Designed miniproteins, single chains. Designs and how they scored, part 5

Each design is a single chain, and the fold is of that chain. pLDDT is the mean over its residues in the fold that is shown.

## One batch from the design tools (miniprotein)

Design m139
Fold by ESMFold2-Fast:
Structure m139 (fold): chain A 72 residues (1-72)
Amino acid sequence: SEEERIEKAREYLEKAGEALEAGDYRTAHAYIVEAFKQLEGLKDPKGVMEELAKEQNEKAREFVLKYLKLFE
């Protein structure tokens, strides 16, 4: 379901935040990609991703927003 996909995306972003705090950019990037893939079936995947990013630590928020700019 849409709700289950959003929850999986949230979980991946939490893992990305933990990886960024550990200095593991590669793992963080992989988790952000997986989070966005969970949202690809939604009407507004970018908007949902931006809202989920607000729930994360500062490093994860900044990294997600930078990632989303690649799709402008």
Scores: mean pLDDT 84

Design m140
Fold by ESMFold2-Fast:
Structure m140 (fold): chain A 65 residues (1-65)
Amino acid sequence: MEEIEKDATLGIAFMAASVLGFKASMENDALVITGNVKTEEDKKILKKIEEDLAKAGIKLVHRLS
């Protein structure tokens, strides 16, 4: 159950980051998101991704401009 939730949440996070023009990669069980943030909507979406990942036990690292 936990593994399925992690896989689904990770997949959703990758897709959301890609749609917003960010790059997403895995480093030692953490999801790293890199890109440019200029709108409040982008910030809200990133915060939601962080919350969803945290609930699934995945660490998120922001490398944002």
Scores: mean pLDDT 73

Design m141
Fold by ESMFold2-Fast:
Structure m141 (fold): chain A 76 residues (1-76)
Amino acid sequence: ATVVKGTIYRPFVGSGTFRLLNDTTGERFYADVSGDETTLTVTFSGPAGGYTLLSGSFLTVATFDGDEGTHTIVQG
C-alpha cells in the first residue's frame, strides 16, 4: 500500500465500504476502508486526484490525494 498524507477528521476502528467523492469532477466511487483509530487504509478504482471520504451518513471522514489501488492515509 502507498502511504499518503491527508487529513483524518473522523478516526474509527474496523472496516467497511465507504463513498469517495472526486473533489474536481464530483464523481462518486465505492471504497473499501479499514481504520486502526490513527490511520485509514483505502482501496478504490478511480482516476488520480483529490478525494473526500464520506461515511454512510455523508459526514466527511478524511481527505487525501490518491489514485487507483490501496493507500494508507496518515495525518499530515
Scores: mean pLDDT 84

Design m142
Fold by ESMFold2-Fast:
Structure m142 (fold): chain A 69 residues (1-69)
Amino acid sequence: GSEERVRKLLEEEFEKYGKSPKAASILAPVAYREQVLEVAREALEKSKDNPEASRILEGTIQEIERRLR
């Protein structure tokens, strides 16, 4: 479903930038931002053993939350 697509989108974005495959794109369309935020929060929970990924995901979550308002 849409969740699988959002997860794949996050992995593709981070492969392109050479970063964690679990972080979200801040440029995602508004329609997908709520789903991206949810997946980013799940990715943060799973990436607690990786400090670099956690920092990137926290920043991404903050940016998405600001843009949803």
Scores: mean pLDDT 58

Design m143
Fold by ESMFold2-Fast:
Structure m143 (fold): chain A 94 residues (1-94)
Amino acid sequence: MKEKKKKAQELISKAVGYEILAIGHGLDGDEDKRTEAAKEAADEFVKAGDLYKELGDYDKATDMYDRAYKILSSEPKAPQSEIDAVQKKRDKAK
């Protein structure tokens, strides 16, 4: 239990780091690097959500999936298939 919670928190910390990188690239006008960092942030949030779901913490899993969805849906270059996949995970965690 404790080890999985620690790993989830580490994944969230990585995701936040990628969100900061995406903001920085956006300010520089580098849309490709912004999208890449945003996709990495979303991926790490999905991993954290999957881990919380395994722990039976559906509220936190839903929160992680919501954060990933918002990041991807805000990126014009993000594939719709990736956005749809995260939305399905979010809907199942309710």
Scores: mean pLDDT 81

Design m144
Fold by ESMFold2-Fast:
Structure m144 (fold): chain A 94 residues (1-94)
Amino acid sequence: MRKVAVLYTAARLQAIGLELDARDPRASAEEVAANGEALLELIRELAELDPEAAREVAEEAIALLREALPEATPEKQAVLEELIARLEALLEEL
């Protein structure tokens, strides 16, 4: 399904971008939070069409964010930990 493929790709790219921003000292905690909200929205839309694809993306995002967590600033770590918790809660609903 074309829409599923587009949302899957968009969500994966958003997760990769968040990992990079978490490690980038020039990216703000506010930018990471905003991009995290965008990722959650994409995964929720994907879940309505394909819950298995949404689960796969959420699991990949959690793994990427956990890898970035120790390299992030304290402010970003708080944002990432909250985002990881929200992604884990979303997985329980899928």
Scores: mean pLDDT 86

Design m145
Fold by ESMFold2-Fast:
Structure m145 (fold): chain A 94 residues (1-94)
Amino acid sequence: MKERIEELAKRLIDAAKNNAPVEEISKLGSELLRAADTATDEEQVLIIVALAEGSKLSKDDLARAILELTHGVLVANLRSQGKLDVVEEVRRRL
């Protein structure tokens, strides 16, 4: 699973850097969001960091908003589960 998440994260960052279509960025964000459902805490950190970095690199406002909303949902989910240490690890890596 970690290798799949790392591959998706790399593809998202590359897509954002190369100004890929919003549909492609949205699809990659959705794949990462779905992967989070079965991800370990360490893998969730990788997913959320990738979404934040992809958002920062995106030149398109809609692509940026989609990625920002997606990582916001995942951070809110972690907080609702009491995983504040995982949230802090995300902040440390950004």
Scores: mean pLDDT 85

Design m146
Fold by ESMFold2-Fast:
Structure m146 (fold): chain A 58 residues (1-58)
Amino acid sequence: SLAEAIKELDDAAKDPKATDEQIKEAAKKYAKEYHELTGLDEKKVEEAAIKAAKEIKK
């Protein structure tokens, strides 16, 4: 679900042990769920989510 994808992405962004690959996988799940709900371009949503998550981790 979108709620689960949001939680996974948030958890990955806030986890200091999470790798860039783990953030990317969480962002992919979020983008897929968000695309299914809104029709927005999945890849653009994924890229935006990765950027936001990396800014939280810095």
Scores: mean pLDDT 79

Design m147
Fold by ESMFold2-Fast:
Structure m147 (fold): chain A 95 residues (1-95)
Amino acid sequence: MKVGIAKTDRAVVVAIDSDADIERAKEAAREKYGATKFRVAENADEAAKLLKEAEPGEAVILRVPGADGLSAAMTAAEVAERAGLKILDLEIVEI
């Protein structure tokens, strides 16, 4: 399944379609960006708040029900922008 990942200068945002993908999303963030701490957000506003408070090496996981990989990546980018963080990398990952 495809997930959207935005790497910022502070933390990683991972947008997923389903809660069933949470563990695979954690593994992808760990493998690609070295994430060691994970928090799950219920919506984009909460994700942006958590991302502002995030420590280096943290990943914020956001569920975007019905999103394809492109929509997930765009939502991850929007969350990073709302948090006022610089996007260093934006990708669609198959998990």
Scores: mean pLDDT 80

Design m148
Fold by ESMFold2-Fast:
Structure m148 (fold): chain A 78 residues (1-78)
Amino acid sequence: DKIEELEKKYKEKVEEALRAMERGDYDTALEKVKEAMKIADELSDLLKKEGKTKKARDVAIEATSLAIRIIGEQIDAE
């Protein structure tokens, strides 16, 4: 239940970040992905308690990778 709620919140923040990126608002996109990373950390801890260590790591890596992508696109934007 709590895992599902956190997954929903994580997805919401990811969608907000992607929408901001689509609009060329890279600073908002980066702030939203930072929020997603914090949720991913909490979600990761709960998944570890369920013995889902690989999934826990994957979620944390995914959020970090999205942040790197946003920064890369911001650098490439003229």
Scores: mean pLDDT 81

Design m149
Fold by ESMFold2-Fast:
Structure m149 (fold): chain A 89 residues (1-89)
Amino acid sequence: MKEKELAIRGAKGLAEQVKKYVDELVKEFSKHPDLKPMAERIKKLAEEVQKTAEEAVKDPENAIEYFRKALELARETAKLGKEARDKMK
């Protein structure tokens, strides 16, 4: 029971952190229109993390699987964000 609750909180926490990270990146993307396709992909990943966190709340029995998915999506978002920042320098 406690493991499922921690998974839900973890997924929600990841969604909040990813949203903050992407919101800051999007401000910088406005200066680099050549990176628009990368910006759109990063935004979609952030939306998927948020949706996954919502699914964990609606379906607690599978919360650990949703947390794993949110973690993977968050890692992919961070990787693309780093690549984008390197291209902006």
Scores: mean pLDDT 82

Design m150
Fold by ESMFold2-Fast:
Structure m150 (fold): chain A 74 residues (1-74)
Amino acid sequence: SNEDEALLKVNELIREAVEKLRANPELDIDKLLEELLKEIEKIAKELGVSEENLETMKEQARHVFTQVRRQLAA
């Protein structure tokens, strides 16, 4: 389904973004999250994902980044 395809692509983007942050902790986390959220919105629009599912995917990305931020700051 389009939802499943979007979820797989979004999870891959989140994984790649986290790997970049862990490899280079000096990167601007807020800018990376901003770019990631824009990419998620683009994928959701292209695949016809509902607004509710889009917000869930964006919240997942924000949550993961919050956890990574805490780990890098600790």
Scores: mean pLDDT 85

Design m151
Fold by ESMFold2-Fast:
Structure m151 (fold): chain A 78 residues (1-78)
Amino acid sequence: DEHRALADRYEALGDQYEKQGNYEEAAKWYSLAAGHYVAAGDRERAASTLFRLADAYEKMGKTDQAEAARREAVALRA
């Protein structure tokens, strides 16, 4: 699945930027990865990536966006 391959690459990019403390760029790539995991039908990986996105938003002080990402992640596991 092309969506899963893209999601894996985007998640890896998000992880790289997170390790550098670049949470703005990490959030961008995690958001793209989560969307592609959803398109691939991989709800567990999408949820996991959305929790990482929420953590990146929290590091940026974007609490409302972090809460929205966590709610979306929980919904995907339901």
Scores: mean pLDDT 89

Design m152
Fold by ESMFold2-Fast:
Structure m152 (fold): chain A 87 residues (1-87)
Amino acid sequence: LEAEVEAILAEIEAMSDEELLARREGALAALREFAANSPDEEIREAARRALEAVARIEEEGSLSPADLARLLLAVVEGLRLAERLLE
């Protein structure tokens, strides 16, 4: 599990800014999908909190668009893994 998480994070870290930005909209859509439709209440709640945090970070401008996209991708992959483990 920890090794799988590290592998996913390493893949995301290796992505170029262009690739991260290209994936940003899909990651945001996936996060909204988890918030609305995940069968697990804890995953829905985590996704809602993540959406709130992302909106705040974007408003504050504390991260670059690429760094925000990287964070979004990491959160989405973490939620995918959590949902599979709770099945």
Scores: mean pLDDT 79

Design m153
Fold by ESMFold2-Fast:
Structure m153 (fold): chain A 100 residues (1-100)
Amino acid sequence: SEEERKKILEKEIKEKGEEEFKIEELLLKLGALARKQELNGELSEEERREAEKILKELEELLEKYKASELYWLVLEALKAAIEGRLEEAYELAEEAEKLA
């Protein structure tokens, strides 16, 4: 149920820390936009603005909380994908997988 899903989400936020959960949520949203860019070859103006906002927020959060190299590699891979640099995005994703 919706209520049970909210309770599970609240527990995850508490267990992982609010900032880690926020970083993961933003990475997932950015990943969805990157996938759309890869599959369709384009993003709408609104989707590009959303991606730019998420990228800025993630850079600020990763720097503020001294995130691991893994998070920075994932962010760089997603940024490359959003910008249409698919080959570079794939290479960065493979580097991130090796650190996971």
Scores: mean pLDDT 77

Design m154
Fold by ESMFold2-Fast:
Structure m154 (fold): chain A 75 residues (1-75)
Amino acid sequence: LSDAEKEARLEALAREAEARIAAGDYRGAAALALEMGRLLPEERARFLGAAGRALARAGDTEEAERLFAEAEALK
């Protein structure tokens, strides 16, 4: 992916994640946050945190705690 293609992909994923949050699909939003972290590794800790918060809202507390621990390890 070029930088322009990566930017367009990230914008599309962010819009889809917002739509899923608005619909109450927190697990779906978490999956998109993880994909964004793969596309932008320098921001991975931020996206792991976002995915963890979404999973916590979905009730997936064990997975959320694991993602928060990974995010802290990256800082």
Scores: mean pLDDT 82

Design m155
Fold by ESMFold2-Fast:
Structure m155 (fold): chain A 87 residues (1-87)
Amino acid sequence: REEFLRENGIATAEAAARLAREYAADPSLDQIPVDLMAVALRVEAELVEPIDPEAARALREAAEALLAKRYEEAARAAEEAVELLRR
């Protein structure tokens, strides 16, 4: 189960980093994908917290940055979560 949770966390964080990079380049894009990604990141943070509290924190930071339209910060936080979950 731990491997499964890490793999799902990585997939969500990679998707979030990609989305954040796209929105950093063009912030006029529709906001709905950002809102949905922030929800997904928060759910994944709760699931991985018992396994990797640092990764959970990075996932929450990415979600908060996305909602604040701080897309460069969101991309970096999501990228950090990927690296932490791959350890």
Scores: mean pLDDT 82

Design m156
Fold by ESMFold2-Fast:
Structure m156 (fold): chain A 84 residues (1-84)
Amino acid sequence: DSVEEELERLLQRGREAERIVRDPSVPFEEQRRIVEEFKEEVERFLETMKKVTPPSEEMEKIEKELESRVQRLEELLAEREAAE
């Protein structure tokens, strides 16, 4: 299913984004770009889910997990920027 495929892709993208922002050899602008792109993809995915999928405990867990990942990436990026 396209929704399940997109979720798996987002989770993989989130893991890669965290790897990139934790790597000090990666330029800050690239780290910022990947975090912004991931944040936009998560927001778009959650908006789509809320409109086409019935509310459920599983959907709430997915939403919280993705939101937590975005917050963590933003925190890591802010720490990286402060180190500049």
Scores: mean pLDDT 79

Design m157
Fold by ESMFold2-Fast:
Parts: structure tokens; C-alpha cells; sequence
Structure m157 (fold): chain A 120 residues (1-120)
């Protein structure tokens, strides 16, 4: 259900924001903005938008968030671009909003692990 997807997203948000709490503020804001894109996808689905409309809006919002972050932090450009090129393919192949949200959560988790490794 939409409520189950929203609950999974909220749990992932709390876990991953805590995991990234010692990272620079701009990186923390980037992670939060990615979660906001996923939350917006859930709201579009709740409002009865088609999967095609949800995918289109999500891809546009992800691209904007990623490009804004890369512009501020070119040192992360290669890592971020690699993960978001893969995410774009997963979003295009998603058969449900649940798969779309799961793809975003997994991408955030993997990206966060890679960024933390860089700051060790």
C-alpha cells in the first residue's frame, strides 16, 4: 500500500540521516533533498498519478538535485554521476512506485557509504 511505502521511506530517512550526521552540511542537505524527491513520488502516487507521470517527474527532480550538488562539489562528480546513471536506468525499468522508491533508497544508501569512505 501507499502507507507501507511511506513508512519504509520514513524509516530509511531516519536511519540514513543518522548515518550521515558527521558529514559536511551540504552533503547532509543533498541526502535530504534526494529523500524529498522520493517523498514527492509517493504523494503523486497517492494523488492517483500514473506510473509514467511519477517516473517523469521523479527523473526531472533527481536530475536537478544531482546537478546542483555536483556544481557545488565537483570532487564528488564522478561518484555521484556513476550512481545516478545507474539509478536513472532503474527508474526507467521500475514496474511500480514501490520499485521506484526502493531504487532511490538503495542508491542513497550506497552513495552515502561511498562518501563516508572518502572522509575516513
Amino acid sequence: SVEEIAERLRKAYLELVEKGKNLPEDVQEFIKKLFEVAAHAVELYRDGKSLEEVKKETLERIEQVVEEFIAKHPEFADIVREYFEELKKRLEQAKSVEELVDAIIETIQNLLDKIIEKYK
Scores: mean pLDDT 87

Design m158
Fold by ESMFold2-Fast:
Structure m158 (fold): chain A 82 residues (1-82)
Amino acid sequence: MTKEEFEKKNEEIAKEFAENIEEAKEALAKELGIPVEEITNEKIIEYLEKQIEKSKPKAKYEETLELLKKTLELAKKLLEEK
């Protein structure tokens, strides 16, 4: 793997992280009937975990599953302060 491929992968993960966090907030807010601003980081992580679980039995979404797993790991690291 080249350095350029590594950077592209990191950019894709960061982009998917940003997009999925915003999308997860909106979807979760609509599902729970609460304002987007009341969605906690913990609820976002839980939502992403449930999406991964739902996707596991669908073999045709392997690439999406890997991206969701990486997004979840990145979300946990960035949203949880050590």
Scores: mean pLDDT 63

Design m159
Fold by ESMFold2-Fast:
Structure m159 (fold): chain A 82 residues (1-82)
Amino acid sequence: MLAKVEVYVDGELVGEAVTELDKAIEAAEEIIEKAFPGTKAVLTSIKEVDDYTTELDFEAYKDDGIKTVLVGRAVAKITVLK
């Protein structure tokens, strides 16, 4: 089953992909890590908006060798395709 993944930072679309539904979270993480180079995307919440749409909240963290620093936040919208 295919899904459309759209990633937003501060309300701006920073990337999108179409992939298998079971790979949608990984696709969102890759888009976020490309938008915030050198960070790791961490999923913080999942919200089912409707039967076809799920919103995922992410935080992007960077390890500076001493501590992990929050660099940014992103929202991924996953829409199930037929």
Scores: mean pLDDT 84

Design m160
Fold by ESMFold2-Fast:
Structure m160 (fold): chain A 72 residues (1-72)
Amino acid sequence: SARDEAKIGALEELIALAKSNPDQPEELAAAVRALGRHHDLPEEVVEELVSLLEAGDIEGFIEKIRELIEEL
């Protein structure tokens, strides 16, 4: 659906942002929360992604987003 395609696009941009700015966890967390609000990402998923950023696990963060894209 167009809604799922928009969500996938936003998630792919989030991966690109993480790869370009792996040392900006607060910027990435803000992007995750914005995506959650605008694309109906479940709160549990938002908090899991933010938790990975707080732990400094950028690779785990990217992998989790890839899993979300594959589920759509």
Scores: mean pLDDT 82

Design m161
Fold by ESMFold2-Fast:
Structure m161 (fold): chain A 88 residues (1-88)
Amino acid sequence: MFDKELLKKAEEAFKGGNYREAFRLILEQMDKEKVSPETLKVDLKSILTFFENLGLGKAVESLKEVIRERLKTETDPARKQALEEVLK
């Protein structure tokens, strides 16, 4: 489900011009909270769609880059699949 707090933090960092840092912090927080694979996929897709709808291609690219970096260290097969599905 969409998390308004995570999106707000991403928007604040985005307005400061730091898209990569915002998304890294979001993914780090989701990892620490042990968010389920289903919730991870839904939330990340919602964030991605939100920025795509705003026409913010640089933010979209930064989020995809952060997800790809996280995939390299993910050991849970279900979470790995969820992250891959966000990227297509």
Scores: mean pLDDT 76

Design m162
Fold by ESMFold2-Fast:
Structure m162 (fold): chain A 78 residues (1-78)
Amino acid sequence: MEAAERMAREARELGDRYVGEVRAAASDPEKARAVREQGLREMGELLNDALSLGPEAGERVTAEAAKAVAEMNAILAA
């Protein structure tokens, strides 16, 4: 329970950081895409760690990752 909550918080903080970095790089599409790709890689590693803790942790990290990906995609589409 506490581990799943901690992993979800880490995912949210990581996602918020990369969303901010993509937004800061929005005027340079190539740089913004490279930042997004790095964020997806790091979030994928965190998700793999969460899945090893069980479905609850995996589901919570997946939800936070999906939110961050949607926000980054919205910035790049604008």
Scores: mean pLDDT 84

Design m163
Fold by ESMFold2-Fast:
Structure m163 (fold): chain A 72 residues (1-72)
Amino acid sequence: DSNNIFNTIYNNGDPSTISSINGISGVANSMGIDPNHFVISWYGITTGDSFYIDSSSPDSIDVANDMISSSS
């Protein structure tokens, strides 16, 4: 579904593609979601980790962007 496109791109696609669209805010924008006000739920298929990303939480944004950077 649209709320899980980040997970689809990251786990089923090429993670380096996300970094080319300005990290998590770029992902939100590509989904048609306001890049300043969004929530994305993410599950790491290989690690079993789960993340809740909320644009109002700097820590959540930092974690998401770190994951994108580390996957590149």
Scores: mean pLDDT 52

Design m164
Fold by ESMFold2-Fast:
Order: structure tokens, then C-alpha cells, then sequence
Structure m164 (fold): chain A 83 residues (1-83)
């Protein structure tokens, strides 16, 4: 159980790291797709997370966008480990 949870969240964090590189390269659509997939792996509504992250990016708040996605995924991971 915990091993499967760890594997899913390791993959989610890997996708977030790839998304950060895409954002740094100005490839916003690739970054948003990777963030959506990471959120889905964490058991979150990927479409909803992508929508809010897109809004932050459009406002020029790229760091806030990444921090928001990371915080949600970390929170979901901790919740999954405690249940």
C-alpha cells in the first residue's frame, strides 16, 4: 500500500520538475499538461488544478503557480500516507 503511494507521488514530483523546466523554457502548454498529470497521480482534479495554475501563469505569477501545485501534491501525499 505505502510503496504504491510512494511510487505515484515520486512520479508526480518528477512531472513537476519537468513542468518547472518547461516553464523556464517558456513552454507553458507542456508545463500545464505535466502539472495536470502530476495532480491526477496525486488523486486531485487535474483539470481544476491546471485551470488555477494557468490563471497564475497568465498573471505572471509563475513561481506561485509551481508552489501552488507542489503544495497541493505534498498535502495529498501526506493525507494518503496518514489514511
Amino acid sequence: KKEEIEKRYEEAIRLLKEAMKALQAGDYETALELIRKAAELAGLDGEEVERYVRELIEEGREVSAVMYALALIESAYLEALLK
Scores: mean pLDDT 82

Design m165
Fold by ESMFold2-Fast:
Structure m165 (fold): chain A 84 residues (1-84)
Amino acid sequence: DGKKKREKALELFKEAAKLMGESLEVEILEGMALIALGVTETRNLPASFFIETTIKLMEKLIGKASGEVKEKLQKILEEVKSLL
């Protein structure tokens, strides 16, 4: 079910973004995720396209994180990867 996988990937990304807190950089990455979702839906691309894009955006969040937040983000990233 491609729709459920896309919804779960977006839910996990929003959870990751919330852990990072409010910042312009996080807002930009959230905007990129929404654009990627729209492209996936409008072009009828497989859910894997959005999931792979979400993984890349989450890796950018992890690169900006440290300590306990970074560890939590890495766990969420493994959940996103499990959707592939």
Scores: mean pLDDT 86

Design m166
Fold by ESMFold2-Fast:
Structure m166 (fold): chain A 98 residues (1-98)
Amino acid sequence: SMERQYELAKALLEPLRELINAQSLEEMLAAYDRILAVRREFDRELGLEPAPEELAAEKAELRATLERIWADPALLEEFREALRKLVETAERIIKEAE
């Protein structure tokens, strides 16, 4: 729903900006953990709770992916560009819902 998209956009905006502006792998991982926390909150509200084993496996795989992205300047640039487009989409959703 549009209301759900608005709530999600508001909750993700700051963590997405932190992820884009991360100046270290540690900052990037911390920002992504905030995104995962928001996602888990929304999943719980919808009754879409993953099993603890599945959540742990996904978190480990995501961490490995972020470490790989951080190590590759070209991938990091592409990742940041994709995140900037997500921020623009979130900002548009928020503005349209005002």
Scores: mean pLDDT 79

Design m167
Fold by ESMFold2-Fast:
Order: sequence, then structure tokens, then C-alpha cells
Structure m167 (fold): chain A 96 residues (1-96)
Amino acid sequence: ASSRRRVVLPQELAREILNALTEGGDTVVETPDATYAYAGDRLLSGDPGLKRPAMGLRIVRFVRGPDGRLRLEYIGLSKESVMGREKIRLERKLKE
């Protein structure tokens, strides 16, 4: 993970990330502007081009509301949100 500079998160966003990280494990935070990868409480990358991490990671997703402020949309396990959909898509393709 190569970051050219330290990424400073807004206080509101940092609080949501901290709450997710207190449950332990590796976490990916997706915002409209960037993707952040964490190993426990350590930020590994804040690059918009960061490749999505391996299975078993938690995903915390933020979106911009109509007021332009970041809102928490989703907290979940990457394998359940990503692999579950890929499995359903594959099963449907095999049935067609």
C-alpha cells in the first residue's frame, strides 16, 4: 500500500470507522471520493485506485446525501455482500 501523504479523515467519518474497527479484523471503508484499507486499527491505504481486498473483510460504505454530507450506508462482511451476489449470479447463469 503506497500513500504519497497521510490521509486525514473527517471527525464524523473517523468515528464511524472507529466503531466498525472496535469489532476487530480487517476493514475496507468506501467513500464517494476514496477507498481506505485497514488492518485492525492501522490505515494501510487511502488511494482511490486501491484494489478491493480479499474475502472475510468488513466493508463500511459511505454515500453523499442530498445535502452533500457523508452518510453511513452499509456495514457488513465482504464475503457476504460480494461473494453472496457472485454466487447467486453464477447459479442463475448455470440454470439458464
Scores: mean pLDDT 52

Design m168
Fold by ESMFold2-Fast:
Structure m168 (fold): chain A 65 residues (1-65)
Amino acid sequence: SMRERLFNEALEAIRRGDFSTAQRHLLEIGELDEEQREQLIAELQARGFSREEAERVVDALIAGP
């Protein structure tokens, strides 16, 4: 689906460190399910964030500007 495509593009953006592109895609998706939230947390942890830091980053990304 388009929603799944946008989510995968957000994950790829996080892998590149492109948080602006990740935020744009996540805002287009809107509400994340628990599985999607956990995948974002895992990707951020792979980039060196702790779980607590990753949770704060996800919350900031979905809050928007």
Scores: mean pLDDT 84

Design m169
Fold by ESMFold2-Fast:
Structure m169 (fold): chain A 70 residues (1-70)
Amino acid sequence: EAARQAAADAVEKAMNELGIGGAAPHLRRDVLAGDGETAIEGAKSAGYNAGLSEEDIERLVKLVEEQLAA
């Protein structure tokens, strides 16, 4: 569905902007599958592993939650 693809594209763009684009394929897959819990955990894990600030991690998680809730 176009909405799921747009959500995955938005999340991938945000990850690339944060410099963690290497993890984007995994998170994109989870978003396309509609697995919100796995996608949110994946976003947190990628951010923590990359050394992102808590603020940047929360922004990414919020984006994933908003895209999946739409």
Scores: mean pLDDT 75

Design m170
Fold by ESMFold2-Fast:
Structure m170 (fold): chain A 77 residues (1-77)
Amino acid sequence: SEIARLEEQAAHMKRLADAFEAGARMNEQTYEEYLKDPSKQRNADASKKGYENSRELAKAAQERADALTAKAAELRR
């Protein structure tokens, strides 16, 4: 059914959002560790870009999941 397809797609997008957020948290922690060592500035910069990009991807995936969930809910009414 259309509702089941939308709910499955929403669940998939939610899993992607959670995975990107987990990756962002790991890169943010790595960034904080690299900040303690001035010789690791390039590593710190890369980790910061990594977590910023991952959070943008997480937000986009979550917004898509929410939109798919809302569409499925409307089709039930």
Scores: mean pLDDT 89

Design m171
Fold by ESMFold2-Fast:
Structure m171 (fold): chain A 74 residues (1-74)
Amino acid sequence: IKKKYYEALELVAEGVRAFEEGRYEEALEKFREAKEKFKELAEETTDPNLQKIFLGMAEEVEKYIEEVERKLEE
């Protein structure tokens, strides 16, 4: 799961960079991929503390997705 976790973090970093540069379509793609990986990590872990952390990360990424979607609509 460590590899998937670092991949998810890299996707968030790429999404944030794309968002800051006004590349909203790319940011949306990266955040969607990151959210899916965090959800998978939460399902794969048997540690309740890690499950809470991964679900929390997915929820934070969902907030970024919603913000990007709002910018793409206008």
Scores: mean pLDDT 83

Design m172
Fold by ESMFold2-Fast:
Structure m172 (fold): chain A 79 residues (1-79)
Amino acid sequence: MEAEEQREKIKKELQEVYGLSEEQIEEREKINRAIAEILRKVGEVFELDLKYRRGEVSKEEVEKKIEEAKELAKKAVKE
């Protein structure tokens, strides 16, 4: 099922069952998207660190991925 259809159903349930406004639902969804993107990048760093510990990648590759994750987090805070 498409993510947009699932989100619309959840928004309706939150509004009708929990009494949340459309603005409150929209802001929460925006925060949840930012968190999900950061978590995905952190997962990539973790996977790359494991490969580094096994001697499959360089330390510089891990450091580059960590920097990408930091920039993503900075961007999310500034938005």
Scores: mean pLDDT 73

Design m173
Fold by ESMFold2-Fast:
Structure m173 (fold): chain A 108 residues (1-108)
Amino acid sequence: DELIDFTVETLIKKLNLNLSEKVKEYFKEVLKEMTKLELTEKDTAASLIKKAWDKVFPKALEELSEEELKELLEALEKFLSQPLAFDIIEALKKKDKKKLEEILSKIK
């Protein structure tokens, strides 16, 4: 998914993340699962990540070391702490390249 790849690479640079290739691929899988979730008025960024994580977690446990799992969780928490995290997920769901680029440009 070109938009997921672009988003993850941009987040790595903007948030100054140092992720292994395996951790980066699982970060992409978590974002992809978030885009499949229906957004409701009761959903928070944390609730969306938890729902997406439940789908990715069993595979991540098998493939990732304890250190890589910690790095993935820290990266997801750093993403969640961004005020625009929810807007990024919505732009990805809509496949709105222009809106996604605008939102990502505001991350410091």
Scores: mean pLDDT 77

